# Ledger of designs, part 46: designed miniproteins, single chains, continued (3)

Each design is a single chain, and the fold is of that chain. pLDDT is the mean over its residues in the fold that is shown.

## One batch from the design tools (miniprotein)

Design m9571
Fold by ESMFold2-Fast:
Structure m9571 (fold): chain A 54 residues (1-54)
Amino acid sequence: GLKTFIRTALMKGAQLSKDLAIELGKLLAEDEPSLKDFILESTETALATQDALS
């Protein structure tokens, strides 16, 4: 579903660049405001996961 897509996109973004994940998170939150809190949490999780792996 949409939430799985968002989570996967943010995780892949963070693997390429933290700045890309942050920018993608902003764009997704603007496109789907009803999921803003979920997108913010998913962005934070993606960044934290990348930090733990690096």
Scores: mean pLDDT 80

Design m9572
Fold by ESMFold2-Fast:
Structure m9572 (fold): chain A 60 residues (1-60)
Amino acid sequence: AACDDAAEKAKDIVLEALKEGDEQKAINQIKTLSKGLDDACISKIQDAAMDAKMEVEEEK
């Protein structure tokens, strides 16, 4: 599903960018992914991004 794919990509982007210390890149890519999507999809993307961010924070 489009929303599922976007959420998965958001998680991947955040995990990769945060591991490399490039938070700004992750933010920009997440914003781009959210454009043109439904409100429900945007919520899922944001939730996935925050979840990934917390995972990286805990594993620091």
Scores: mean pLDDT 75

Design m9573
Fold by ESMFold2-Fast:
Structure m9573 (fold): chain A 74 residues (1-74)
Amino acid sequence: MAPLSLEEAKAGIREIAAELAKTHPRLAAEIERGVAAARTMEEAREIARGVLILSQAMGLEDVAARAAEIVERI
């Protein structure tokens, strides 16, 4: 698969946050703040990895799968 640009990675994380906002609005707001502040690919990767770890701990399999795809493509 082609690598993601910073803007594509941020867009993917924002899509995850938008879906999470329906059930976990505070968590979604924290993710959106982190993404808005991210200026480098490393910062975007750290946020995606955080979302992956947290979603795995919470049993959110669909969110975890999407976060894992972003991490692999950064």
Scores: mean pLDDT 84

Design m9574
Fold by ESMFold2-Fast:
Structure m9574 (fold): chain A 75 residues (1-75)
Amino acid sequence: SPAEARSKLFVLQNKQGQKFLAIPSKLSGDTVEVQLFPGGKKFLLKKADFFALKKGDKVTLDGEEFTVVDVITPQ
């Protein structure tokens, strides 16, 4: 659907202060594949969980905690 073509991008920071850009690489049903840059590591998340993330939120990916430091919505 047209709504699924517009995805939020997130800037995540780990406990070491490293920043990553989190990009949805694939959308399928209730699931989103999210890719982190640099490195290109991929994670599967529920769409509802991913798109509900706000600046200041904590998210755990593959046992590592990240903080959402920015949210980018494509125009």
Scores: mean pLDDT 77

Design m9575
Fold by ESMFold2-Fast:
Structure m9575 (fold): chain A 110 residues (1-110)
Amino acid sequence: MVDPAELEAEINLAMLLITLGVLETNRDGILKDIDDASKQGAKGVQQLSAQLAAEDALQSRVQALTDQVLALGSPALAAQAKAVGDQVLAQINDLRSKILDAKKKAEAAV
């Protein structure tokens, strides 16, 4: 019989890998949108604040997926999930830093 907990851990790890791939594929577009918003004053501040909230929500989701694999998965799956989760969180933190810098720029333009 397949272990249902390990199957759930494999599904959650697959979702982490998909999330990483989507972030990597869309990175240049996201960076362009952040740069464009930095030049739009009050409208840019609103867009960057909304994007920061979206990045915070994604961070919470990634942490929850990682924690579920750590709780349910084999040691090998847990190690993979932590490595992938850490990579996704590093990319989110880099984007958050760029959003905060862009927001300061947009605020100075108001």
Scores: mean pLDDT 86

Design m9576
Fold by ESMFold2-Fast:
Structure m9576 (fold): chain A 104 residues (1-104)
Amino acid sequence: MSVEDAFKSLFDIKDEEKKKEVEKNIALALGYLKAYQYDELLKEEIKDEKILKLYEEERKKEVNYKKALEYFEKAKKIIESQENPNKEALTLLDKLIEIAKEKI
C-alpha cells in the first residue's frame, strides 16, 4: 500500500463542507504531531489557502500529542460517517492515532 495513495484517500469526501473539516482536522493534527514527512502531501492535496495558512501557523507551536489525537479523532468520525468509508484512509488514520497515543 502506497502511503501517498492512503494519504490522498483521507480527502476523498463527496460533501464539500465535510471535506474541508477533514482537511482542517488532518492538517492541524499533523502540525501538532510534527509529522513533517506529510508536509508536501498536505500542500498537494489541500488547496484551501486558509487551511494551509492555519497549518503553517499551528505547526510553529510546540508539539502537542493530545491536540493531535483530538484532531485525528474528529477527522476519523467524519470519514467513518460516509456511506462507503475508505478503508485505506482509516488504516492510515488509525496508525497516526496510535503514534499520538504512544507519545502522550
Scores: mean pLDDT 84

Design m9577
Fold by ESMFold2-Fast:
Structure m9577 (fold): chain A 75 residues (1-75)
Amino acid sequence: SLRDEVRKAFEELRKKIPLSEEGEKLLNAIIDDPLTPEEVLQEVLDFLRELIETGKLSEKYRNDPRFQPLIDAVE
């Protein structure tokens, strides 16, 4: 499922980047909440994969205030 792919990406990111306790709680809440919309799960998956593959975030994430809590979780 899409949620399982997001969970896998989160576990891969945790091996590369130490996350804050608040950051881990936020990502776990997004992944484990059955009410999280599929489009949000896809956006989070793309965000996590970009960090895993490049170690950087494109300007589209930095210019979108909806992503600020996720950026704060990983930076």
Scores: mean pLDDT 81

Design m9578
Fold by ESMFold2-Fast:
Structure m9578 (fold): chain A 66 residues (1-66)
Amino acid sequence: EELEKAYEKIRELLDKARQASPFEAEVYLALAEIIYAVLKNIPEAQGHPLVEEIEADIDAARAALA
């Protein structure tokens, strides 16, 4: 499923961000945000629980870098 694959890719990037230096973490987080921005515009993704989970994970990672 395209949603599960996108979620796996975003989680990989967020995992790398958690293990990386602050500079590299920002790069991985930016890539995850780009994938999410594309994903949320897919009609099949609208209202899906995984989209909410992805958004929460990205928000938490962004807050950790602030």
Scores: mean pLDDT 76

Design m9579
Fold by ESMFold2-Fast:
Structure m9579 (fold): chain A 92 residues (1-92)
Amino acid sequence: MEAEREEAIAALERAIAQYPAAVARLREAGAGEEDLELLEALRRYLELMRELIRLGLLDEIEEAAKMFEKNRTLEALKEAIKHLEEAIEKAK
């Protein structure tokens, strides 16, 4: 589990590091605010997953994933993000 957690965190950190370049490229391509909002929400979701993995709160990640899986919309992603943020706040 420990080696798997470290690899998962490293993968998330690499993905998050790509976001500024991805945002810049999408703006250059004329992307609308909705596309940029989705990209920012995905980045936030990855950041929160990374923190929950560090805290050992894997069940909270599973619950958030179920929220998004049940209704695969930007609204559902935002609800999943809020759930993860509340879980981190409660753990501190």
Scores: mean pLDDT 77

Design m9580
Fold by ESMFold2-Fast:
Structure m9580 (fold): chain A 79 residues (1-79)
Amino acid sequence: MRLLIRIKAKTPEIAEEAAREVIRYGQELGRAELVRREGNTVEIRAELPTIESEVAFQIRAIGIAIEKGAESVTVEEIP
């Protein structure tokens, strides 16, 4: 399954820090990579092998982003 995670923060530095931690965790479960940087927003694509890893990744990614100071986190399933 493929997920697009969009993180928006008050500064690019906060968004990048959140993205680094989300990518690190995603790489433990499957594949995760930064696909876009635009101002205070970063987008990460993740590819997870199981529904369990997808659910775990979504919950933890949101938690990491909030902990790092993100203003908004959006998770979208992509084909």
Scores: mean pLDDT 84

Design m9581
Fold by ESMFold2-Fast:
Structure m9581 (fold): chain A 91 residues (1-91)
Amino acid sequence: MSPFEQLLALQERTGKEIEEIIKKLLKGELSIEEAIEKILEILRRYAEEQNALARAHPDEPAARLLSEEELEELLKKTEEFAKKLFEELLK
């Protein structure tokens, strides 16, 4: 599998995992705190696998999308955004 194909498969899997967490939150099976925690864990794993692909395949720029600083900033903003969004959705 090419690095691009690996990245695409990783994105599809990650999206599906996040969708399942949101579905459980909307059904009342997870708290807002638990849902955010699980989503951040999924996104951190996604970024680590994406960065691992970039490091293993430096000749394939398609896998090199996020620096370590960009990742930390993205996760922080995602946490803040998700918390606000979920609190509004569950009112």
Scores: mean pLDDT 75

Design m9582
Fold by ESMFold2-Fast:
Structure m9582 (fold): chain A 73 residues (1-73)
Amino acid sequence: SRAELERERDRLDARILELGSKRPEGTRELMVQTGRLLAEFQRLVDDDAPLPELERVLRRIEELLRQAEEVAR
């Protein structure tokens, strides 16, 4: 559901904030991209976009965040 996708977005946002607080080197571009996709997700929510579009954006955020967390090890 949309509410489940919004909760997933909130979990990803919390992880992004946690990673950012550590100021890891080498993650700047990935973090900028995740921020842009979070803004895109919010626009899609505001525009009442179809669930598959919301899910695709969340999957991309999660993928980039995983890459950033790996770089930050």
Scores: mean pLDDT 82

Design m9583
Fold by ESMFold2-Fast:
Structure m9583 (fold): chain A 65 residues (1-65)
Amino acid sequence: SDLDLAMAELVAAVAAAVSKDMTVTVSGDEITLELKSDSEENKKLAEEVREQFEKLGVPPPKVVF
């Protein structure tokens, strides 16, 4: 739903605000997580955001390094 997508966008935005290694971009209903490197720490952060999206029932974010 539109509300669930908006909540997913907020989750991604909060994660980006607290992590210096992550930038979030939104294009329509697609959310992209851009991370500075493919480190284990950054991969774990991306997985945490994906799990929150799964809880909201929205498609997983696209992840780029």
Scores: mean pLDDT 76

Design m9584
Fold by ESMFold2-Fast:
Structure m9584 (fold): chain A 53 residues (1-53)
Amino acid sequence: DKEKKQQIQKLVLLSVAYAIRSIGYQIDGNDKEAEKDKKKSDEYLKKAEELEK
């Protein structure tokens, strides 16, 4: 399904964006915001994995 593949790609890109922001927060010493963004990254990746089933 082409639409399903596009949704998976969007979720993966969102996961990557939050992962990058998490690293930025870690560099700035903002561990709490880094952890929140890491959790969001993991949630979007999990959604992408469920769509691949």
Scores: mean pLDDT 84

Design m9585
Fold by ESMFold2-Fast:
Structure m9585 (fold): chain A 69 residues (1-69)
Amino acid sequence: MSETVRLAARHEVREAAKKAGLTDEQADAIYERLLELGEPASMAEAVRKAVEEGIITEEQAKKLLDLIS
């Protein structure tokens, strides 16, 4: 993933997270999971991992995925 693509993905995660009622820290944690999974990992997989780790609730994950789908 190039730096430009990473910056765009981070911006999208933060914008969707704000609309879902998440903090910047929760948004950054989801983005970290996306980077850890690597390509071809989807945002849905990163969000699912964040729920499994207790960073966000299932309700927050559903709102976030609805906003980016």
Scores: mean pLDDT 73

Design m9586
Fold by ESMFold2-Fast:
Structure m9586 (fold): chain A 77 residues (1-77)
Amino acid sequence: MTGIGTNLEKSLEEYRKTGNLDDLNPVIMAGLLLIGNPNPQAQEDARHIFEEIKKVGEEKGDSDLIRTAEYYLSLIP
């Protein structure tokens, strides 16, 4: 697996424990960088990141996080 997958899972687990959005910031920033990358694999990686962020937002009932993830998913071509 790429380092991105390992970091994503770790950040999601930490957010589930703390509810602190700062734990997700590194993977949100990574996803945003991937959206700006013209490589099709980078676009798929960005989609995976924001889909997983949306799922954890749904698990925690964090409507702001769900909306944020849906917004970034809408930016992926």
Scores: mean pLDDT 78

Design m9587
Fold by ESMFold2-Fast:
Structure m9587 (fold): chain A 87 residues (1-87)
Amino acid sequence: MAAEREEFRERIVEAARELGVLIPEELTPEDEERLIKAVAKKLGIDPSSFTPEERKLLLETAKRSRDQLLQDLDRGIDNAIKLSKQL
């Protein structure tokens, strides 16, 4: 059912978001395969069960999560530097 596949995609997004914070800024093909296997393990499925679209969704979600974390860290560092100069 399409509804079951949508629920599965939601679980992929959740797992990829959680694991995405652990991926490096530049992903090699080896890093991408490692991430896909990690998400599959978390979901209790075989990595080959992912469709190409689901692999893309997984990688894009993880990269977005990582980029958001890096932006938050950069903002935090900038704020800490500004605060230190005021002390």
Scores: mean pLDDT 74

Design m9588
Fold by ESMFold2-Fast:
Structure m9588 (fold): chain A 70 residues (1-70)
Amino acid sequence: SSSRQALLQEIERLIQAGFAAGPDAVRQTIAQIRALAAQHTDIRDLILQIADRTEALARQREEARRAAAA
């Protein structure tokens, strides 16, 4: 539906804004996405998968930055 596409586009915007703002912002964004899953039970699994993948990517980027600084 149009509403589902709008929600997924908003989630993508939140993820991009989080990564642009830094690690603490990304953590807050992941928490917000997980909260949205509770409100949208019809696509909850998809939203949770997006949150989990975003968290994994954030961890990988943080570890890469730490390794480069060492």
Scores: mean pLDDT 85

Design m9589
Fold by ESMFold2-Fast:
Structure m9589 (fold): chain A 60 residues (1-60)
Amino acid sequence: VEVYVGTSQGKWSASAEIDGVVGSGSGDTEEEAIEAGLAAARESLAKVPERIALALAAGV
């Protein structure tokens, strides 16, 4: 798991990667931004079966 955190205009932003799946989020604190990013990555990861089916169909 990789997490990248930044700040802009008093807001925190984070991009989280879980098993090659990336999610981004923002919040008023570093913790909120990280949690939002992880939540987005988990939601994207939940769609991995569909992505795997597409990759298999493409011969990847």
Scores: mean pLDDT 71

Design m9590
Fold by ESMFold2-Fast:
Structure m9590 (fold): chain A 78 residues (1-78)
Amino acid sequence: KEIEEKRKKAEELRKKAENFDALSKGYQDTADKLKAEYEKDPSKYNEYLSAQGTAANYQAEADILRKEAEKLEKEVEK
């Protein structure tokens, strides 16, 4: 019962981490484009910083969720 619940939660956390990884990559790609743009237009600088920061935040959240999923998976294996 509890083992099955932990397994399902681990799977949900893995899927959520994958979603955040995809979001992080998308914002990194956006930041790279904005970096080229703000060299020509200073008004794009804040957008660049925002995209870069958002990418970093999503990556950090993805890493946390992956570690939680791995711990739950190890508990299920015992």
Scores: mean pLDDT 83

Design m9591
Fold by ESMFold2-Fast:
Structure m9591 (fold): chain A 65 residues (1-65)
Amino acid sequence: MKAKVDAIIEKQVEALAKELGLSPEQRARVRQALQTSYDVNGLESEKDIQTVATVIKRALLGRPE
């Protein structure tokens, strides 16, 4: 259910915000990226969302993979 996915996305956004000191604008961008990944790729599990969040974190830290 999308509401549960939104809750998982918010959990990952909060974790990244605390770890990286994200501004409200940066938090909104990360949230949008995770939601877009869900809409495009049909992410169905917390593990899939965590994987995408890890990729976003690496991009923010300047290491592309």
Scores: mean pLDDT 70

Design m9592
Fold by ESMFold2-Fast:
Structure m9592 (fold): chain A 86 residues (1-86)
Amino acid sequence: MKSEVTKRAIEAEAEVALLIMQASIAKRLGDKEALRALLPRLREARKRAEELLKEAEKAGDKLAVEIARAAVEALELTIEEIEAFL
């Protein structure tokens, strides 16, 4: 059966990966303005990933839980790195 929660988790992970890549590039370039612009987007993505994680846990979808949890962890680390760099 097609899992709606798993599909949403995969889509969220793709968006998260792109945001983290953009942050990594901006950090390498020393572009603090770009990093400041990315912070609210990363924080919003983290909130959505946390909500998705709770929904996946309630649904008992182990794959969606692991994807959402990985997204939350990656976003938290990226936000901390940017805040330390700024």
Scores: mean pLDDT 84

Design m9593
Fold by ESMFold2-Fast:
Structure m9593 (fold): chain A 97 residues (1-97)
Amino acid sequence: AADLIATYNAILAADPKDTYALSNLGAAYAALSKYDLAIAQYNKALAISPKNAAAHYNLGLAYEKLGKTNLAIAHYSKALAINPTNSAAKANLAALQ
């Protein structure tokens, strides 16, 4: 995870709008339980690509880990609106409602 963080930071220094690198950097921070840093990267990815269903799903997971249930519900719902076949988002949303 630390090596991945260094790699994606180097990519983002060259291309700050690389949504793939932003999403992967967010996932690397989440793997280290650094959820505030993960959320910041996912929000940057969504500012560039608002219909990124995976970024909304990952924000839902991060907010759920922080106990921010209403934000988790909102992002799982948005992920499902973009990709209705996301069974993980459906299951997680049902568990919170």
Scores: mean pLDDT 86

Design m9594
Fold by ESMFold2-Fast:
Structure m9594 (fold): chain A 71 residues (1-71)
Amino acid sequence: SAEEEVERLSKRLLAGHPDEATALADLERLVAAARRASDKSSALNALQHLAEHHPSPRVRAAAREALEELT
């Protein structure tokens, strides 16, 4: 389900600080899943964390854009 995909992707993005390419791909998938999910809270929390804490400026920028799109 979209809810299961959001939870899985959110956990993966919050753990281990994946490299830029992996983080960007997972972020795009998270946004797509969040659009279909009835509850976006887990996705919004994960995106907020990435926007504030990911070492890549590109990942932080993408997360901020995703937050604006989903809110």
Scores: mean pLDDT 81

Design m9595
Fold by ESMFold2-Fast:
Structure m9595 (fold): chain A 68 residues (1-68)
Amino acid sequence: DEEIREALEALHRAVEAGDQEAANRAGRRLVELLTSRGLSGDQADDVGVLAVTRGAEAGLARALELIA
């Protein structure tokens, strides 16, 4: 799940940098990836929020729990 990690890291970096355009792109990519794995849009948004607040690794762990 290299793509999910990459999207989560991109989202976290963009939010920390205050780059709203990059954050929006990374967030859309993350939702697209997670919904393709069977998550709902709300679940994908929750993963993104966790990545922003707790870091990419925390978001990835949550995404993998929800996919399992």
Scores: mean pLDDT 82

Design m9596
Fold by ESMFold2-Fast:
Structure m9596 (fold): chain A 61 residues (1-61)
Amino acid sequence: NSVIQQIINSTNAAVRAKISFLDYNGNGTISNQEIIRAGDIDGNGTIGAREWQIFMQAINR
């Protein structure tokens, strides 16, 4: 999913620190599945561009 890859790749160090709470496993790694769970507003198991924008806005406050 290219949108998920954009989220991961666009995350700078500060943003990664802010979204570390998405690490539900506590393993120190944020996976695509954890990002989908947090950003999947529609609950359809994927993140579209709209959902990514909302997700990024929420974590940046």
Scores: mean pLDDT 55

Design m9597
Fold by ESMFold2-Fast:
Structure m9597 (fold): chain A 61 residues (1-61)
Amino acid sequence: SVSYIKDPVAAAETLLASFRDKALAIAFIERQAAEALKDGGDAEVIERNRREAIAYIESQP
């Protein structure tokens, strides 16, 4: 399920733990954001949450 509305950082942490790979986690976030946009979701919320999740992943060591 796509839930960028509640907590993008928690979603990013879960994806990093699952994939153990930053590039795969980012690719998943971008794909889910694109699918949410196609489904007519709130573009501002989706884009903000996408950026926050990716920024968090990129900031990790």
Scores: mean pLDDT 78

Design m9598
Fold by ESMFold2-Fast:
Structure m9598 (fold): chain A 85 residues (1-85)
Amino acid sequence: MDLDVTDTASYEADDGSRFRVYFSETRALVEALIVAPDAAAREAAIAALRAAVGARSATSEIAEVEAEAVSDTVVRARVLWERLP
């Protein structure tokens, strides 16, 4: 996922989850590190992200999706959108 970054916004949740949004003129990339309490919650988070992205691709242009378990308690997710006018 490559983006010519114009602006960036980021925030951290109390559970240690981190989210960054990178903007270009025509695209937005969301990168997240999601802290999950156990393996079942981690797999559920990956499945929920994939389902939400699938639903969004019906109404907006999603270029790329990646979600993977980095550790037993951390999921890394990246979603790239084409911004419509």
Scores: mean pLDDT 63

Design m9599
Fold by ESMFold2-Fast:
Structure m9599 (fold): chain A 83 residues (1-83)
Amino acid sequence: LTPEQQREAEAAIHLIRAVVAEKAANLYEKKGDFKSAAEAYREGATHYRRASDALAPIDPVLAAQYRARGDELEKKAEELEKK
C-alpha cells in the first residue's frame, strides 16, 4: 500500500468502529441507559478523531468532517451525563 492508502485504511477501520459505537449508543439511549449511551458516544467520538488524524495529511476536508462528527458525539455524551 502507498502511504496514502495506508492512511485511508486506518481511517476506514476507525470509521467502522465509530459507526458501531454510535449505533450502540443510540440503542442504550432508547433504553434509557444514559450512562452506557454516554460511554458509547465517547467511544464513537474517539474513533472519529482517530479517523480524522489519519486523513488530515491527505484529505483535510474529510478529516475536518470526521473531527466535527466526533465533537458532536462528545456533546451528546456530556448532555446525557447531566441527566
Scores: mean pLDDT 88

Design m9600
Fold by ESMFold2-Fast:
Structure m9600 (fold): chain A 106 residues (1-106)
Amino acid sequence: VEEALRHLQEAARHLNEADEALKSGDYETAIKHLEEAKRHVEEAIRVLETQSGPHVERALQHARRALEAIDKAIEAVKAGNTEEAKRYLSEASRHLREAIGHLLRA
């Protein structure tokens, strides 16, 4: 749980950096931070898949949804769709908060 929690917290930090980069029009930096957030979420999922329990299962579901939203945010930035990128970034952040919340109760 501790290792997965740390990775999700790192992912959340990178999503915040990506949001700031999008607001400043620095799309290259935004993509870099989204890719780092993706890496941390993937590592959290890998760790969580080796564990069991209702809170772990709920955290895993939210982590997987966050991963999907991050992928969509990256594609939106690459396509120049900053409005969609911000929407997916917000969705990813929400799912990360839910995953972290469940692990804190595990």
Scores: mean pLDDT 89

Design m9601
Fold by ESMFold2-Fast:
Structure m9601 (fold): chain A 62 residues (1-62)
Amino acid sequence: MVEVEHIVVDDVEKAAKELVEELEKQGATVSELIITEDEAVVKAILPSGTVKMYVLLTKEKA
């Protein structure tokens, strides 16, 4: 099962890095990480086996 979550942030790079650290602390495996100036995509396999995709956007892009 793939779950998609959209998150609006002020600093995409900082938020993406913090999210990756949080996910890894929870035992998730980050399978994909794409960071741009206005958008980041973090794809993680959660300990439950669920694949979750996080899309981080600035207010202007969201």
Scores: mean pLDDT 79

Design m9602
Fold by ESMFold2-Fast:
Structure m9602 (fold): chain A 80 residues (1-80)
Amino acid sequence: LEEDVKILEEYKPKVVEAARAGDAETVQRILDEAIEKAKNPDVKGMLRTAKPGIVAAAARGDAENVERALDNIIEHAKSG
């Protein structure tokens, strides 16, 4: 879980920045990398489930919704 938290916290600012720019393609690529690198199956599942919604929000430039979704996953990963 600590490794997954580190990965998500490292990627979060990049994903949020891309979402703010409306760059859904970059958001999708970064999320796919995070899913591949994550080791905990619950974290992988949460990322896969959230991915379509996060990508759609990024396409709208809704960086706040993207940040909120990632924060929820990070909080879950921290709680064990």
Scores: mean pLDDT 83

Design m9603
Fold by ESMFold2-Fast:
Structure m9603 (fold): chain A 93 residues (1-93)
Amino acid sequence: KEVEEAREKAKAELEEEYAKLSEKEKEIFRELGRKRGQEIRELLDANPELAEELEKKAEEELAKNPGEYEIEKLKKFKEEVLAMMKKAREEAA
């Protein structure tokens, strides 16, 4: 319930911020997203042990309090997306 409410709120806030971006800023934002995804994949491919450690930590946190873990993960995701939107605006200026 709380996780669903947090997800809907985050989605609405991100959609609102994205709608404020110009077409050029949106293009830069999409480009930054693709680049970040590639960097993460390359990092994990080069460091399989890191991927295993991250999975173990995620399982431990999820086992302690699933709701808090999901909400914290959602907050971090939202912060990263907002930071990428801000960077897109800075690069467009």
Scores: mean pLDDT 77

Design m9604
Fold by ESMFold2-Fast:
Structure m9604 (fold): chain A 94 residues (1-94)
Amino acid sequence: SRETARLVAAMLRLVATLETVRNAEFHSEEELRAEAEAALEAARDIAASGDKEAIERALRLVEETLELAEKNPLVSEEVIETLREAAEFLRKAL
């Protein structure tokens, strides 16, 4: 269905944006901020889907990325705050 296609697209966007954050040493601060904002947008789409399994999976991915990002001095507090907002949208949807 179109709803399933949108959810799959949002999950793929989330995975790609989080991978960029996990590889912060290869990206500029502007790129990391843009990717964090894209991750937040994808997280909002996933939260709006109502698919509990997808929301739980997305939340786990964001939380795992946050744990690594918080330990990485190349990741700014602004990027971390945007990812925390993404996690919060997903948590509230559960």
Scores: mean pLDDT 90

Design m9605
Fold by ESMFold2-Fast:
Structure m9605 (fold): chain A 81 residues (1-81)
Amino acid sequence: SAMEEVREILEEIEELLKENNLDSPLIKERVRQAREAAERGDLRAFVRQVEGIGLLAHQENAPQEFLDKIREYARRVAELA
């Protein structure tokens, strides 16, 4: 289901953030908001928060591979909305 894919994507995003040591308060807040959006089934809000995570990670000099994966996750969820 779309919700199962969204949950899996959120878990993968959280793992990637941990692997890249991207744990700033602003990124943590975006992850919290993405989780809340997923819990209420708001796919459009979820995509906006994932895109926000990407923008913050870019500002924190995250690797291009990380940024490309976050962009792909946002695209995949946007196609479900």
Scores: mean pLDDT 88

Design m9606
Fold by ESMFold2-Fast:
Structure m9606 (fold): chain A 67 residues (1-67)
Amino acid sequence: SAERVAAGLRRAAAEGDSAAAGAGAHEVIQNPELLTPEVVEALREALAAARTRGAREAIQRALDLAA
C-alpha cells in the first residue's frame, strides 16, 4: 500500500538506511499507482537523507514519474 511505502521511506530517511530507501524507490518505480502525495513527500525526505549515489538515482527516478 502507499501508506506502507511512505512509512518505509520515512523510516529509511530517519535511520540513514540508503539500501532501504533505494528499495522503496524501486517499489514505486514498479508500481506507479503508489505515487500518492504522501509517497512523493516521503521520497523527497529520503532523497535529502540519501548517502549513496544508487539510492539518490533510484529516488530521483521515482520522483520524475510524479512530474
Scores: mean pLDDT 85

